# Designed miniproteins, single chains: the designs that were tried, part 2

Each design is a single chain, and the fold is of that chain. pLDDT is the mean over its residues in the fold that is shown.

## One batch from the design tools (miniprotein)

Design m35
Fold by ESMFold2-Fast:
Structure m35 (fold): chain A 101 residues (1-101)
Amino acid sequence: MKKILEEASRQLADRVHSIDPSIDPERLYQQMVDRNSFNIDVRDVLSSLGVPQSVIDAVMDKITKKSTDRLNDLISRGDLGGVVIMKSDEKTPEEVGLEVT
């Protein structure tokens, strides 16, 4: 799971940086990895990490489906079961905009 979280977090941090270059992608990446951010609502996580709402909206609106599809692909290949098992008291993947059967 850590490798999947690291890859997804890196992609999201890079996307945030591409929209607002003032945001340090490495710092944002480390904060997301340390927090297991993809176990909860991505919008809430980015907001709590201090990412401006306008940047969050641009990321979610323009690339939400692509980012979610990529995250689902990585989880399906690597450890979908492991992600679910590690989330016992956390928000479900559905709350992140992912469908997990």
Scores: mean pLDDT 57

Design m36
Fold by ESMFold2-Fast:
Structure m36 (fold): chain A 82 residues (1-82)
Amino acid sequence: PLKEKAEALRKENSEKFEELYERLKRLVKEGFELADAKGDSKAIARIIGLELRFLGLLEEADLEGAEETLKELEELVKEMKA
């Protein structure tokens, strides 16, 4: 039934979005702490840009784009640790 399928999809999507958003919060926090410690305002701007891009992709329900944006943020944080 259509109603049953819609409820299942909403639950599945909600769980996926929650997982991605938790990963975003962790990466943003870590990135800001690293950027602040280094006095790197350009890194802060890049983190904000990636966060805004991720939030826009969530509004569009683009899970693939959101995951790709998280990978870019993970690479940025990794670069900042080096």
Scores: mean pLDDT 78

Design m37
Fold by ESMFold2-Fast:
Structure m37 (fold): chain A 62 residues (1-62)
Amino acid sequence: ELEEKIKEAAERAKEAGLSEKLVEEAVEKKTPSALVDLAAEAQKLGDLETAKLAMEAARLIE
């Protein structure tokens, strides 16, 4: 479940135009802070669905 949510959030973030480096860092680190940062950047671009998926993944890592 966690790996699937991270993969889904990363795929959507790339399609939404977020920096490939930012997406790669979130996937590699898999820390709550990295996923929260990904969600914040997605929210700045107006992609609330990607932000929600990243936040759900962050909650699973707690």
Scores: mean pLDDT 71

Design m38
Fold by ESMFold2-Fast:
Structure m38 (fold): chain A 79 residues (1-79)
Amino acid sequence: MLTKEELQKLIDDYVEKIRSAKTLEEARRVAEEFLKTMEEILKQGEKEGPDSKALAELAYQAGKGLVDRAIKELEERLK
């Protein structure tokens, strides 16, 4: 499983891609890729043990919130 630092970098990279998107369609595709990636990380964390599972769940919740916010900010900018 990824470390806390690697998970944070992954989340930051996805948020930046969403913020850099020129269309909502592109941003939504990036968000879908993020969710799929996080589902795999959650599955891997569950296999590695309770600490890895907890870290993956925290990263998923934090990342989901940041991604959702980035999408909303982009929607407001494109109005």
Scores: mean pLDDT 83

Design m39
Fold by ESMFold2-Fast:
Structure m39 (fold): chain A 94 residues (1-94)
Amino acid sequence: MKIKPSELILEILRKMGAKKDEYTLDEIQSYILEYIVKEKLLDPEDASVVNLSGTLLGELTGKEKLTIQELLEAVFEELLKNGNISEEEYEEAL
């Protein structure tokens, strides 16, 4: 099933060239990972850590640094809280 994400997540996807209104969880994950690479957000001392300060992902999570897994979990939790995905879809995405 395709998801219409929150405006903040949509803004991130649009910055990566996304032109659709609805996305799968796999597409959302792929765009977020592409955004991290494009904006050079990976920590130079630890490539598993993402620097979020001053980014849209930092605004979404309220955190300055998260691991890639923690960041994806936070994005999926935001989709769950906004009713964009079910609890079952959230558990399958983790």
Scores: mean pLDDT 77

Design m40
Fold by ESMFold2-Fast:
Structure m40 (fold): chain A 63 residues (1-63)
Amino acid sequence: MMELLRLSPEDAHRLLGLPREATDVAVLLDGDTAYVSYRLNGVSRLERRRLSPEEIAALRAAS
């Protein structure tokens, strides 16, 4: 059901379009919904995204 993935800043930029400066990237997958948590310039941020099955597979392969 829910699954926690950790991504490098490089993979987060490549797969999620996050700025390369983003650190501590974690993605909580719940079905087709992703909750993306990261730090940018010392500030914690949280984004909710809806992902395709292809995008989800790419995230799992990178983590």
Scores: mean pLDDT 82

Design m41
Fold by ESMFold2-Fast:
Structure m41 (fold): chain A 119 residues (1-119)
Amino acid sequence: SAFEELMERLEEHAREVEKLPAEVYRQGLLFEPKSEEEREQYKETNERAAKIAEEVMPERVISIPEAASLFVADSLEEAEELAEKTAKAHVERGLVSEEEAERLREEAIRLARERFAKA
């Protein structure tokens, strides 16, 4: 099913992301909120993503912003916005190249489109 394919690809992506420096996974390095309101929204989104990840993949907790954009966003537009914010934060902090961030963004958006197309 489409959901099974999404889960398999998310697991593959998580394994690749685990090869990156540990600092890339830390909320403060992946997304730096510019306001208290933005910080609270990001926190709530990550908490929802973690809850969904525990339900779908109880063997691991996913606390990556990319996972939030794939499973927690209420719309395709919100998922695309989260993917763009994450990619920009990675580049601005020098954690990944612009090319690598673009690839991760495109993959996250592709998975989000598949999710919302079959909902």
Scores: mean pLDDT 56

Design m42
Fold by ESMFold2-Fast:
Structure m42 (fold): chain A 68 residues (1-68)
Amino acid sequence: KELTLDELVELSKEVKNVQDLAIKLQEKFELPVQDILNRAQLAANDDLENGAKLARILNAVNKLLREK
């Protein structure tokens, strides 16, 4: 039950900010939005304009999934 980069990229095409992406990830993986934001060290209203923010979200979600 790991998030792949391809899956995250597809989800990111449907959203405009970090919070919207975190909400979709909460729905799919049952991880609280706030935990994803805190672990990724991103604000809810941050833009997804570059791959560095996606990499931080990918790492955060997969670490949270390993702890679950």
Scores: mean pLDDT 80

Design m43
Fold by ESMFold2-Fast:
Order: C-alpha cells, then sequence, then structure tokens
Structure m43 (fold): chain A 67 residues (1-67)
C-alpha cells in the first residue's frame, strides 16, 4: 500500500533527522568544551566520505566561528 510505504519512508526520514540532530548537539558540546578529538569524530561520522584533511579544515573553521 502507498500509505504504508509513505509511513515507512516518513519514519525512516524522522529517525535520520533525530540522529543528525543528536550528532549536531554532541558536536556543539564538544566544540564548547574544546574537545577537538570528539568534534573530529562527530564530523567524520556525519561526513564518512570526507578526507581527513577536509575534516580537519572543517573543525578549524568551526572553532573560528564559535571562539
Amino acid sequence: SLEEERRAAVREIADTLIKVGDQIEKLFKALKEGNDEEARKIIREMNPEASDEEIDATLKRLKEIFS
């Protein structure tokens, strides 16, 4: 049923958004605490296809914005 498929899709999207929200909150906390290691791990989890150099550049930029 299209209705059942739609409900399943909405649930999957909602679960993904909740997980992304949780990761953003953890990233914000890590940045506030100056925990670069934890922040780097979270950025990697959110961007698994990014290179280590791209992650480090992103972390540096976020630290500049939130300092």
Scores: mean pLDDT 79

Design m44
Fold by ESMFold2-Fast:
Structure m44 (fold): chain A 72 residues (1-72)
Amino acid sequence: MTPEQAAALGRIFVEGDKNGDGYISREEFYEVAKKKLGLSEEEADALFEQADTDGDGKISREELKAVLLQHE
């Protein structure tokens, strides 16, 4: 993981996890990924679906980290 990737991961989680429960909802992830990573709506949705392995409509920090590393 590069410093830039680590910063992006932390930024996504800090700004996306608005309720502080350690998870990011699909809507929160979508907004942050679009605004901070410059991803399209389609790309953000695809990444969220890939990270949401439990199918519960939310992703953990570890799931987000795995997807971010795999995307590169």
Scores: mean pLDDT 67

Design m45
Fold by ESMFold2-Fast:
Structure m45 (fold): chain A 85 residues (1-85)
Amino acid sequence: GTVTVTITLKLKDKEKLEELVEKIIDAVKLLGGTASYTLEQEGDEWIATITITFPEDKLPRVLELIELLKEEVKKLGGTISYKIE
């Protein structure tokens, strides 16, 4: 089967946010999944909402990648959250 995860990233730096989104999409494609995203601006902050769908056997690897992303986003002064279907 497949699993769907929605990731929300918030950063003030648009270029770094877009770089993180690209890394996520590329990683998901390598795992045999698909990804889509929206990008919106609220004041001086940028919000990316990324929906990824991938084979369920890859869920542990995706969760490991999200934990690494949490550390990177925190160092950039941003926030990250996610939901699993």
Scores: mean pLDDT 88

Design m46
Fold by ESMFold2-Fast:
Structure m46 (fold): chain A 123 residues (1-123)
Amino acid sequence: SDDERIRKLVEEMKKTVDEMLKLMKEAGIPQEYIDEIKKLFDDIVKKVDEALASTDPEEQERLLKQIKEDIEKLSFKMFQAIMLAETIDPELAKKLRDLMNKFEEIASEILKILERRVAEMRA
């Protein structure tokens, strides 16, 4: 089911983000930035769960829009942290970029499934 597929992708996304946060801490990224990234990510996960629980097409569309906006904000903050890490430890920053690419692939797949669900509810 789409629910099982999304739940598996969310677990993979959580693992990827946890690895990124660990590497950011090792790179000496300020804890305040790490905490902001974690908070944004947790908010995204919560909204995905709310979207999966919703049976209202209007609520699904609202949540999808918010999830997209939050992913863009998270990606920007992660990019800033990676740029800072490059000035401190280029090898570690390379690992962060690889994880960032994986995060974006997972997020893209989640968004495609959520968009399909919204389209099916509107049909």
Scores: mean pLDDT 88

Design m47
Fold by ESMFold2-Fast:
Structure m47 (fold): chain A 70 residues (1-70)
Amino acid sequence: SLEDKVAELMRRVAEALRAGDLEAFRKIVNEIKELTKDNPELRKFVFDTLRFLARHLNRPEALAYIEELA
């Protein structure tokens, strides 16, 4: 399902954020954006979650990228 795919990508993006792997982070975020392009409520939910994670893991470059895509 769409929800299962998004959940898997959210697990991977959290791992990339913890590792400080900005290249992997950007690739996964773009996949999430494309996958959720026709579902604005789901897109808002996942991007709000990504902003929360980037702030709490102190990843300012990741946060800046999220804001650029939002």
Scores: mean pLDDT 85

Design m48
Fold by ESMFold2-Fast:
Structure m48 (fold): chain A 100 residues (1-100)
Amino acid sequence: SFEEMKKKALEVLEKGRAKLEELAAKETDPQARRRLLSLVGFLDLAIKEVEEAKTEEELLKVLEGTISALRAAASDPALPEEARAVLEETIAELEKIKKE
């Protein structure tokens, strides 16, 4: 159902956000830390867009846009390996939700 898909998407995004925030807190390089905090801010916006989605069609568009943006971020060679793993896991979980 739409409500179940929305709930699962929020749980996935909140989990990814929490992991990236933890990595940012442990990051000693200012440039890498700013990049991690930028990703946390992006996920905050994605969470808000998921919460504001009124239809399954709108929710799927938000998830597709989020997946696309996270894939672009994961392809950045300057991204820490641990952060890339978080993005890849988040992408995989969001893709699974889209198939339900």
Scores: mean pLDDT 88

Design m49
Fold by ESMFold2-Fast:
Structure m49 (fold): chain A 86 residues (1-86)
Amino acid sequence: SGLKEAEEIQKLLKEGKKEEEIAKKIAEIEIETDPKFALLILLNEKHKISSSPEDREKLRKLIESLSEEEILEKIKELLKELEKKI
């Protein structure tokens, strides 16, 4: 992620946007450069996953077990679900 992308996220935070809108924006930015990170952000938002090291490690292993096609399809599904909440 570049400086421009970080500035867009910071703008959403300053504008008091909902966590769902911020998560969507991060995922849209990262989908082409780091799709695993995009999926991680969307899953964290959907499940309100705790910051515990154990939960993060389980999620990391789950994402690492998925193919690129499965990751991209899951991101598309989660983005559509998230848009319905915004």
Scores: mean pLDDT 73

Design m50
Fold by ESMFold2-Fast:
Structure m50 (fold): chain A 69 residues (1-69)
Amino acid sequence: SSMLKKLEEELKKMGAGLAEKLLREKFPEAESIEVEPVSPTEAIATVVIDGKEYVYRVNVETGKIEQLE
């Protein structure tokens, strides 16, 4: 159903927005935060702090932010 696909895309956008807010609260001094939605509850984010790039996995349901090595 095309309606279900639209709802899933909306949930992904909402999840990405929540992930960005969580990252901004955790890293208020970040130069840039770029969030890519993976699922409605998960996003991968690139955070630049002091000219260094860090990659994080964010779970918006649990609020967990995990650095990827």
Scores: mean pLDDT 84

Design m51
Fold by ESMFold2-Fast:
Structure m51 (fold): chain A 67 residues (1-67)
Amino acid sequence: ILEALIKAGLSEELAKEVTEIVEAQMSKGDISAAVRAAIFKLQEKGISSEKTAEISLVVQKELKKKA
């Protein structure tokens, strides 16, 4: 997931923060909660709505591979 986020245009630092939040939520088995947590973090960091939507799809795709 970290590499996919960097490839999608996130900085290494932000990609790592998003990955950590997503993995923490996934420990509870809720993909929707993990995606929402990622969206919230991106919005907090000032990422555009268009880029946030793109990244949320990347997160969802990577999490579905693990489920």
Scores: mean pLDDT 77

Design m52
Fold by ESMFold2-Fast:
Order: C-alpha cells, then sequence, then structure tokens
Structure m52 (fold): chain A 69 residues (1-69)
C-alpha cells in the first residue's frame, strides 16, 4: 500500500504498526497523510481530532502518528 509505505519511509513507523495500518486502515492512512500534508504546506495547526475526522483512524493511532512527526 503506497500510503503506508510513505509513512514507513517518511515518519519511521515501526513494522508492526505499519502492518496493522496496511491490513485494517489503508484508506484511512491515505486520508490522514493528505490532512497532515496540507497542514504542513499552509502552516495550519493540526489536532488529533482533525486527523480522526478526516481519516476515521482510531484516536490512539491518530495521536501516535502526530507524535512521530
Amino acid sequence: NPAVAALKERFGLPDELAAELEARYAASVSAALNVLGLAKQYGWPVSVDQVVAASGLPRELAARLLSLL
């Protein structure tokens, strides 16, 4: 999955977390990356709630992705 591969390469995700995201949340991860990319490009503050709303990721996974950036 290209979105999960990008997270592994760009954000250094652990292999176990990457495998879970690929198997269960592939589309959600793509949506999360789009929100994070736009926030970085425009300097908008991004919250865990915004990542959850845009992606549908569980709150714990969304928080972990933000902490790894």
Scores: mean pLDDT 71

Design m53
Fold by ESMFold2-Fast:
Structure m53 (fold): chain A 67 residues (1-67)
Amino acid sequence: SMMDKIEELAKKLQEEFGLSEEYARKLATFLVDLDLGDAELKLGEDGNIEIFVDGRYRGSFGREPMP
């Protein structure tokens, strides 16, 4: 299910980037909603998560959770 995919990705984000559960779940939801669950992610210098698809920068997600 979409929820299971979000939870799996959120756990991966917590382990790889040290994100809180809340923030990781929020980012995972954003990525899954855009069909970017398999995108390459990197931690940027400002602590933002940078999103790459096929080696191309697509955007970043800020550190703070949005309401």
Scores: mean pLDDT 76

Design m54
Fold by ESMFold2-Fast:
Structure m54 (fold): chain A 83 residues (1-83)
Amino acid sequence: LEEDREKLKKIEEMVKELNLSLPGQLIAGNIIFGLELPHLDTYAPLISPEEVEKIRELVEKLHKEGLITDEQYERAMELLDKL
């Protein structure tokens, strides 16, 4: 319970540090927490390739730090490849 709260706080801080646009923040949140991208066709044109790369780097860091599971990492990378 406390460990899960600390993981979530750290993930939130790391997302915040990327200085993403609102669409980029929404996509990052869906990829990391929901692992689903509703209306991908709507959001994909609203983010830059640079933001996609920042989100990809964040997902890799989260996986390396053990903040997300191997399954979450694989699904997140698959979703990012669609962007």
Scores: mean pLDDT 71

Design m55
Fold by ESMFold2-Fast:
Structure m55 (fold): chain A 84 residues (1-84)
Amino acid sequence: KPETVEEAVKALSELLEKNKDNKDFIKRLNRDAIGTALALGIPEEDIVEIKSPEDVPAFAEQLVYYVGEERATEILKRLIDYYS
């Protein structure tokens, strides 16, 4: 139920922390995050990868830069909903 980028970052970071010992979960989430970034036209070499909870803010900042805060929040919410 995040309504802002800050709330979405918190929720996604908590989801990753909860699953920190599940390497397959983190790899799948990172793959889907990369696929989303590629679909938005972010160059592959520039994509922020989500390998730990600490990477989530940087990934979110990159989404905001490319698509704006409202769309970034929506994208992060879809990732949270799919992996929750």
Scores: mean pLDDT 86

Design m56
Fold by ESMFold2-Fast:
Structure m56 (fold): chain A 110 residues (1-110)
Amino acid sequence: SSEEELNKKQAEIEREASEIYREAAERLKALGDDESAELLYRISEAYEKAAEALEKGDREEYSRYVSEAVGYEIRLLGYIIETGSPETEAIRKEVAEKLKSHTDYLQSLL
């Protein structure tokens, strides 16, 4: 069905976001920013679980995992504002641009 196709496409976008956040976490960990890395790993895991929920048609579970991811994103933003280092600025910019792109895409499906 068209709804199954939409869920599959949304799951693909969530998995793509998960991968980008995991890669950013690994890069920040290599630079010694363990706190940002931990938060990004949590965001990545939450979006991976959100994708799995969409594939199963479980919208309640999807919503729960997206809410969890958003909670970690807010915590990460707070940490970046308080501890902003020039050495990690490029990675933080990439994460912010992906967050905006992901949000804009999801809104385009509504």
Scores: mean pLDDT 79

Design m57
Fold by ESMFold2-Fast:
Structure m57 (fold): chain A 108 residues (1-108)
Amino acid sequence: SLEEAKRAADAAVELLEKGFTPVNITAAALYLASAIFLAPDEEARKELLKDVVIRLTSKLLGFKPEIVEKLDYETQEKILRYLLANKLDEVKKLIMEATGLSEEEIKE
């Protein structure tokens, strides 16, 4: 079910890229839950989460993919929770605190 998990994750990302409306956030959260459920193992779940977080932070906040990719799983999970809560400033602060980098250094 890795292919189905990837499709669900892609649907979630596309919805959030279109806008942080209550309907889009709710639908994206359901697609992300489906991606986690459909993932064949823990490593697949971690890779899907990493991909989603990298894509969303790059597209919505202009963050360098290389910086976000190096964050641990627990930090990436927190980032996703803040993104779903539309707390974009908290995402920025969390990445700055986790990396020790300035806002200017984390952006492309």
Scores: mean pLDDT 84

Design m58
Fold by ESMFold2-Fast:
Structure m58 (fold): chain A 90 residues (1-90)
Amino acid sequence: SKVEEVEKIKEEILKKIKEAEAKAEKLSPEELRKLTEELTKYINEKGSKMQEIYESETDPEEKEKILEIMLEVKEEILKFNAKVAALLEA
């Protein structure tokens, strides 16, 4: 189903965020910037696929489920960005 496809994309994004978090504290500011740029590119590519799936869904109930998953992904991205900002201020 389209919901399952979006859940899979969520898992892929969250895995990449977790890998980035594990490395972030050990990186120089320049390396952290590069990691953030690479992660942002990856997230944008995966987010584009999620958006395409969302737009192709015609059932309002399934569309709402997809939107909820997309919002969960957005929250995790915001949390990671906050951690990066804190590390850059330190």
Scores: mean pLDDT 86

Design m59
Fold by ESMFold2-Fast:
Structure m59 (fold): chain A 77 residues (1-77)
Amino acid sequence: MEPPLSLEEVIDIVREALRTGKLTPKDREAIQQLARHLGWSPQEVQDFVNLLKPVAVTKPIVTEIWKRLEALRKELG
C-alpha cells in the first residue's frame, strides 16, 4: 500500500550499510524492493542480501557491490 522506495533511496541505504558495516532488516527490505523493480531473480536477490551481512562481507565483495550500485545510479540518472 505504501509507495516503494525510489531507486536512489535504496542505493543510498545500501551505500550507508556498506560504509557502516551494518545491515538492518529495513535495509534488506529496501534491497528486495529494488530487486523486484529491476526484475532480478530470487537467487540474485538472495546473493546480494547475503553479501551485505556484516559477518560475511569481505573487502573485495564490498567493492563489487559498490560498483553495482554505481552502475544502477548511472542507469537511473
Scores: mean pLDDT 61

Design m60
Fold by ESMFold2-Fast:
Structure m60 (fold): chain A 68 residues (1-68)
Amino acid sequence: PPFDDTAREQMLLKADLDGDGTISEEEWELVWSSPKFQEIRDMADVNGDGKIDEEERKRLLDWLNKKT
């Protein structure tokens, strides 16, 4: 299913560590290595296979940074 604006805002709030409205690649790497962001990882697992490919991570980061 497609992500809505609410899901996007929730991911931004959790992953935007410095509150500047964008997520850096360094912050994004922390999301994938930290247990605090399990919810974001679950939302990013589009295939439901318990794995998130590097391409899926890049796609999600680009999508999250599209809106202020």
Scores: mean pLDDT 66

Design m61
Fold by ESMFold2-Fast:
Structure m61 (fold): chain A 76 residues (1-76)
Amino acid sequence: LDELIQRSLDEIRDHMKKKNIEESTQSSILSHFLARARQIKATHDEEQARRLIEQLTRAVLRNIDEIAKQEEEAKK
């Protein structure tokens, strides 16, 4: 489970770098993901936590794409 969280953190970090997300926004996204992943781990069994963390990771990656689009639109 911790290995899954670490892999997800690395994937999110790499995706944000590719999308040129602002550094402060990157820190916020990583902090929020880690806090939610830890809460899921604490409140669910390992199998449920794994599924929920995978779903959370996909949701965060989609959110990063939306943030990148908004930042690009604001940049004129």
Scores: mean pLDDT 80

Design m62
Fold by ESMFold2-Fast:
Structure m62 (fold): chain A 88 residues (1-88)
Amino acid sequence: SEVLELLEEFEKKLSENPELSEEEIEELAEELVKEIDKITEELIEKSGASEEAKEAVKRAKEALSEEEKLEVAKLIIKTLQAEVKKKL
């Protein structure tokens, strides 16, 4: 899936610089949120589903605030960083 490919790209970035600062982790987390939102919007538009179904998915996306999305993304980045460090 496009989301898994995105996570693989972030894991590659982390393998090139595994010793990230908290500021660099925040920047990668912000990038991850932006890319996931973009992929999700593109999938909704291309899905061929009814407009009612598309609206339901859009409302489900709004269940998390931007701050909550960033916090989850930071956790994902830190997890990927830990896994990369184990392989080095």
Scores: mean pLDDT 77

Design m63
Fold by ESMFold2-Fast:
Structure m63 (fold): chain A 73 residues (1-73)
Amino acid sequence: LSREEAEIAVRGALERPDEVLRVGRGGAAALAGQVRKIAEEFGEEAGIESLLRAAEQDPATARGAVEAARKAL
């Protein structure tokens, strides 16, 4: 996952949380919710770094979070 894609996912989760949950599938919606919570508490950079770390363990779910954000934005 690129940093630019992670920025899109964090932005979508912060700006359009309900829409991201609506269009997200499987673990992607849950991951977007976790990233949103981190970004709200610690800032967008913390959310981006958290998503990049999650992508190392589960790249498919992280990709899904980016796709959901792109559809929501």
Scores: mean pLDDT 81

Design m64
Fold by ESMFold2-Fast:
Structure m64 (fold): chain A 65 residues (1-65)
Amino acid sequence: SRREELARELGEEALRQGLSERTARSIEKAAIEYMTPEEIEEALRLVREGRLEEAQRILVRAVIA
Protein backbone atom coordinates (compact mmCIF):
# COMPACT_ATOMS: atom_id res chain seq x y z
CA SER A 1 0.00 0.00 0.00
CA ARG A 2 0.99 3.67 -0.28
CA ARG A 3 1.33 3.85 3.53
CA GLU A 4 3.73 0.86 3.61
CA GLU A 5 5.74 2.34 0.72
CA LEU A 6 6.02 5.75 2.45
CA ALA A 7 6.85 4.13 5.81
CA ARG A 8 9.68 2.16 4.19
CA GLU A 9 11.04 5.37 2.63
CA LEU A 10 10.84 7.09 6.02
CA GLY A 11 12.86 4.27 7.62
CA GLU A 12 15.45 4.36 4.82
CA GLU A 13 15.81 8.15 5.13
CA ALA A 14 16.21 7.85 8.92
CA LEU A 15 19.03 5.36 8.28
CA ARG A 16 20.66 7.80 5.82
CA GLN A 17 20.51 10.48 8.54
CA GLY A 18 22.57 8.25 10.86
CA LEU A 19 19.95 6.44 12.93
CA SER A 20 20.57 2.74 13.62
CA GLU A 21 18.93 -0.04 11.57
CA ARG A 22 16.95 -1.05 14.68
CA THR A 23 15.61 2.49 15.17
CA ALA A 24 14.83 2.86 11.45
CA ARG A 25 12.86 -0.45 11.53
CA SER A 26 10.94 0.73 14.63
CA ILE A 27 10.07 4.02 12.91
CA GLU A 28 8.84 2.14 9.81
CA LYS A 29 6.61 -0.15 11.93
CA ALA A 30 5.22 2.73 14.01
CA ALA A 31 4.47 4.73 10.84
CA ILE A 32 2.56 1.78 9.32
CA GLU A 33 0.57 1.22 12.54
CA TYR A 34 -0.19 4.78 13.70
CA MET A 35 0.38 7.39 10.97
CA THR A 36 -1.73 8.51 8.00
CA PRO A 37 -0.04 8.68 4.56
CA GLU A 38 -0.14 12.50 4.80
CA GLU A 39 1.62 12.45 8.19
CA ILE A 40 4.29 10.07 6.85
CA GLU A 41 4.87 12.31 3.79
CA GLU A 42 5.31 15.36 6.06
CA ALA A 43 7.67 13.46 8.41
CA LEU A 44 9.67 12.24 5.39
CA ARG A 45 9.99 15.83 4.10
CA LEU A 46 11.23 17.00 7.53
CA VAL A 47 13.74 14.12 7.81
CA ARG A 48 15.09 14.92 4.32
CA GLU A 49 15.58 18.53 5.46
CA GLY A 50 17.50 17.35 8.57
CA ARG A 51 14.65 18.46 10.87
CA LEU A 52 14.67 15.27 12.91
CA GLU A 53 13.09 16.63 16.11
CA GLU A 54 10.08 18.00 14.20
CA ALA A 55 9.67 14.69 12.34
CA GLN A 56 9.83 12.80 15.66
CA ARG A 57 7.12 15.10 17.06
CA ILE A 58 4.72 14.05 14.28
CA LEU A 59 5.42 10.35 15.00
CA VAL A 60 5.00 10.75 18.79
CA ARG A 61 1.68 12.60 18.38
CA ALA A 62 0.39 9.85 16.08
CA VAL A 63 1.43 7.07 18.50
CA ILE A 64 -0.21 8.70 21.55
CA ALA A 65 -3.40 9.72 19.68
Scores: mean pLDDT 86

Design m65
Fold by ESMFold2-Fast:
Structure m65 (fold): chain A 60 residues (1-60)
Amino acid sequence: SPRLDAAETAARMKEQGYTPQQIRDYLLAQGVSRGDAESIVESVENGLTVKTVENARADS
């Protein structure tokens, strides 16, 4: 899923110390929509991790 791929990238970037603005700007540069990028960054700030995204993939 493109949305799950973007969410995993955002979670990895947060773990590497990137700011929410840097993560959003990167997702937009990769062609993620503004709404999806904002939603993904908010989710990552509220505790979404790489493990959470991996679990979501396994349940699909």
Scores: mean pLDDT 81

Design m66
Fold by ESMFold2-Fast:
Structure m66 (fold): chain A 57 residues (1-57)
Amino acid sequence: SEMDELLERGERLAEELEAKGEPATAAVFRHEMERVKDDLEALRRGIESAEKLLASL
């Protein structure tokens, strides 16, 4: 999805920041992206489960 692509781009940018001497900024950014990724994954699973349930009714 577009969101997964954005998260992937964010991880690449964090790696570049780390390589260019901005490790603190990279660490904060990576941590924020990781949390968003986990929340989106949980939401995606919830939506899929609800859709399957509705289709079975």
Scores: mean pLDDT 82

Design m67
Fold by ESMFold2-Fast:
Structure m67 (fold): chain A 100 residues (1-100)
Amino acid sequence: MEEKLEELLALVEQQVAGKISDDEALEKFAEIFDLDVELLYLMKEVDEGKTTPNEKEKEKLKEAARKILEELLELRYLRQNNPEEVERAKKVMEEEVEKL
């Protein structure tokens, strides 16, 4: 499995269990996708109409948005195409148990 998917699932599990705050979850999300958390906050402010980004900020936002989109599309692709690999791993474990 993709390391980023495993980290994302662990993050969701910790958040659901109440072991981390929403702010900590956002910071860890930024770490998983190798993003500055400040860029995620800036994206939110721009989307809410609270600020107008300058040219340098626009370039950073475009790069961050592209990176997030590409990573999310990869995760979506894995989710659609990897259930067979999960079942195959399960089958290998069952075969090992039967050999005992």
Scores: mean pLDDT 64

Design m68
Fold by ESMFold2-Fast:
Structure m68 (fold): chain A 68 residues (1-68)
Amino acid sequence: GVDEFKKIVEEIKKKTGKLPDWLVELIKETAERDLEAAYRATVGAMRSLGVPEEELKEYEKKLREALS
């Protein structure tokens, strides 16, 4: 759900240090309206901001589970 998704995004921010505050807030706002769009934005941001592939795959799985 939305709350689980937001928690994972905060974890990604804390552990990777790659997601800036403004982007985390934008993703959280998007998740309230369109969770799938928030998922796509988060995955795209991780790729663009250089989260390592192995970490990205694990977070992508966790985020996808939160969509259910």
Scores: mean pLDDT 86

Design m69
Fold by ESMFold2-Fast:
Structure m69 (fold): chain A 92 residues (1-92)
Amino acid sequence: MISKEELDAEVAYALATMAVALAKRSGTKEDFEFAIKVLERAAELAKKYNNPKLLKGILEDAQELYRVAEENGYTEVAEKIKELIDKIKKML
């Protein structure tokens, strides 16, 4: 990745993947909320510079985060993640 936009999206995606892993380990609502925010940012950047491969990776991370939130009974968080998943699917 050479352009600033491409680098920013790659960094945002890496941060999102790490945030999802942290939320899975900690199980805190704060970590889930942070993961949602960084996934959304990564998706918007990936769409902006037209990178469907990154969008697919972000979608997979969001789907895994949704599953874990549902398994832990975090209904409000799971609802927000579902809205994000639908948004990303429309970007593809």
Scores: mean pLDDT 82

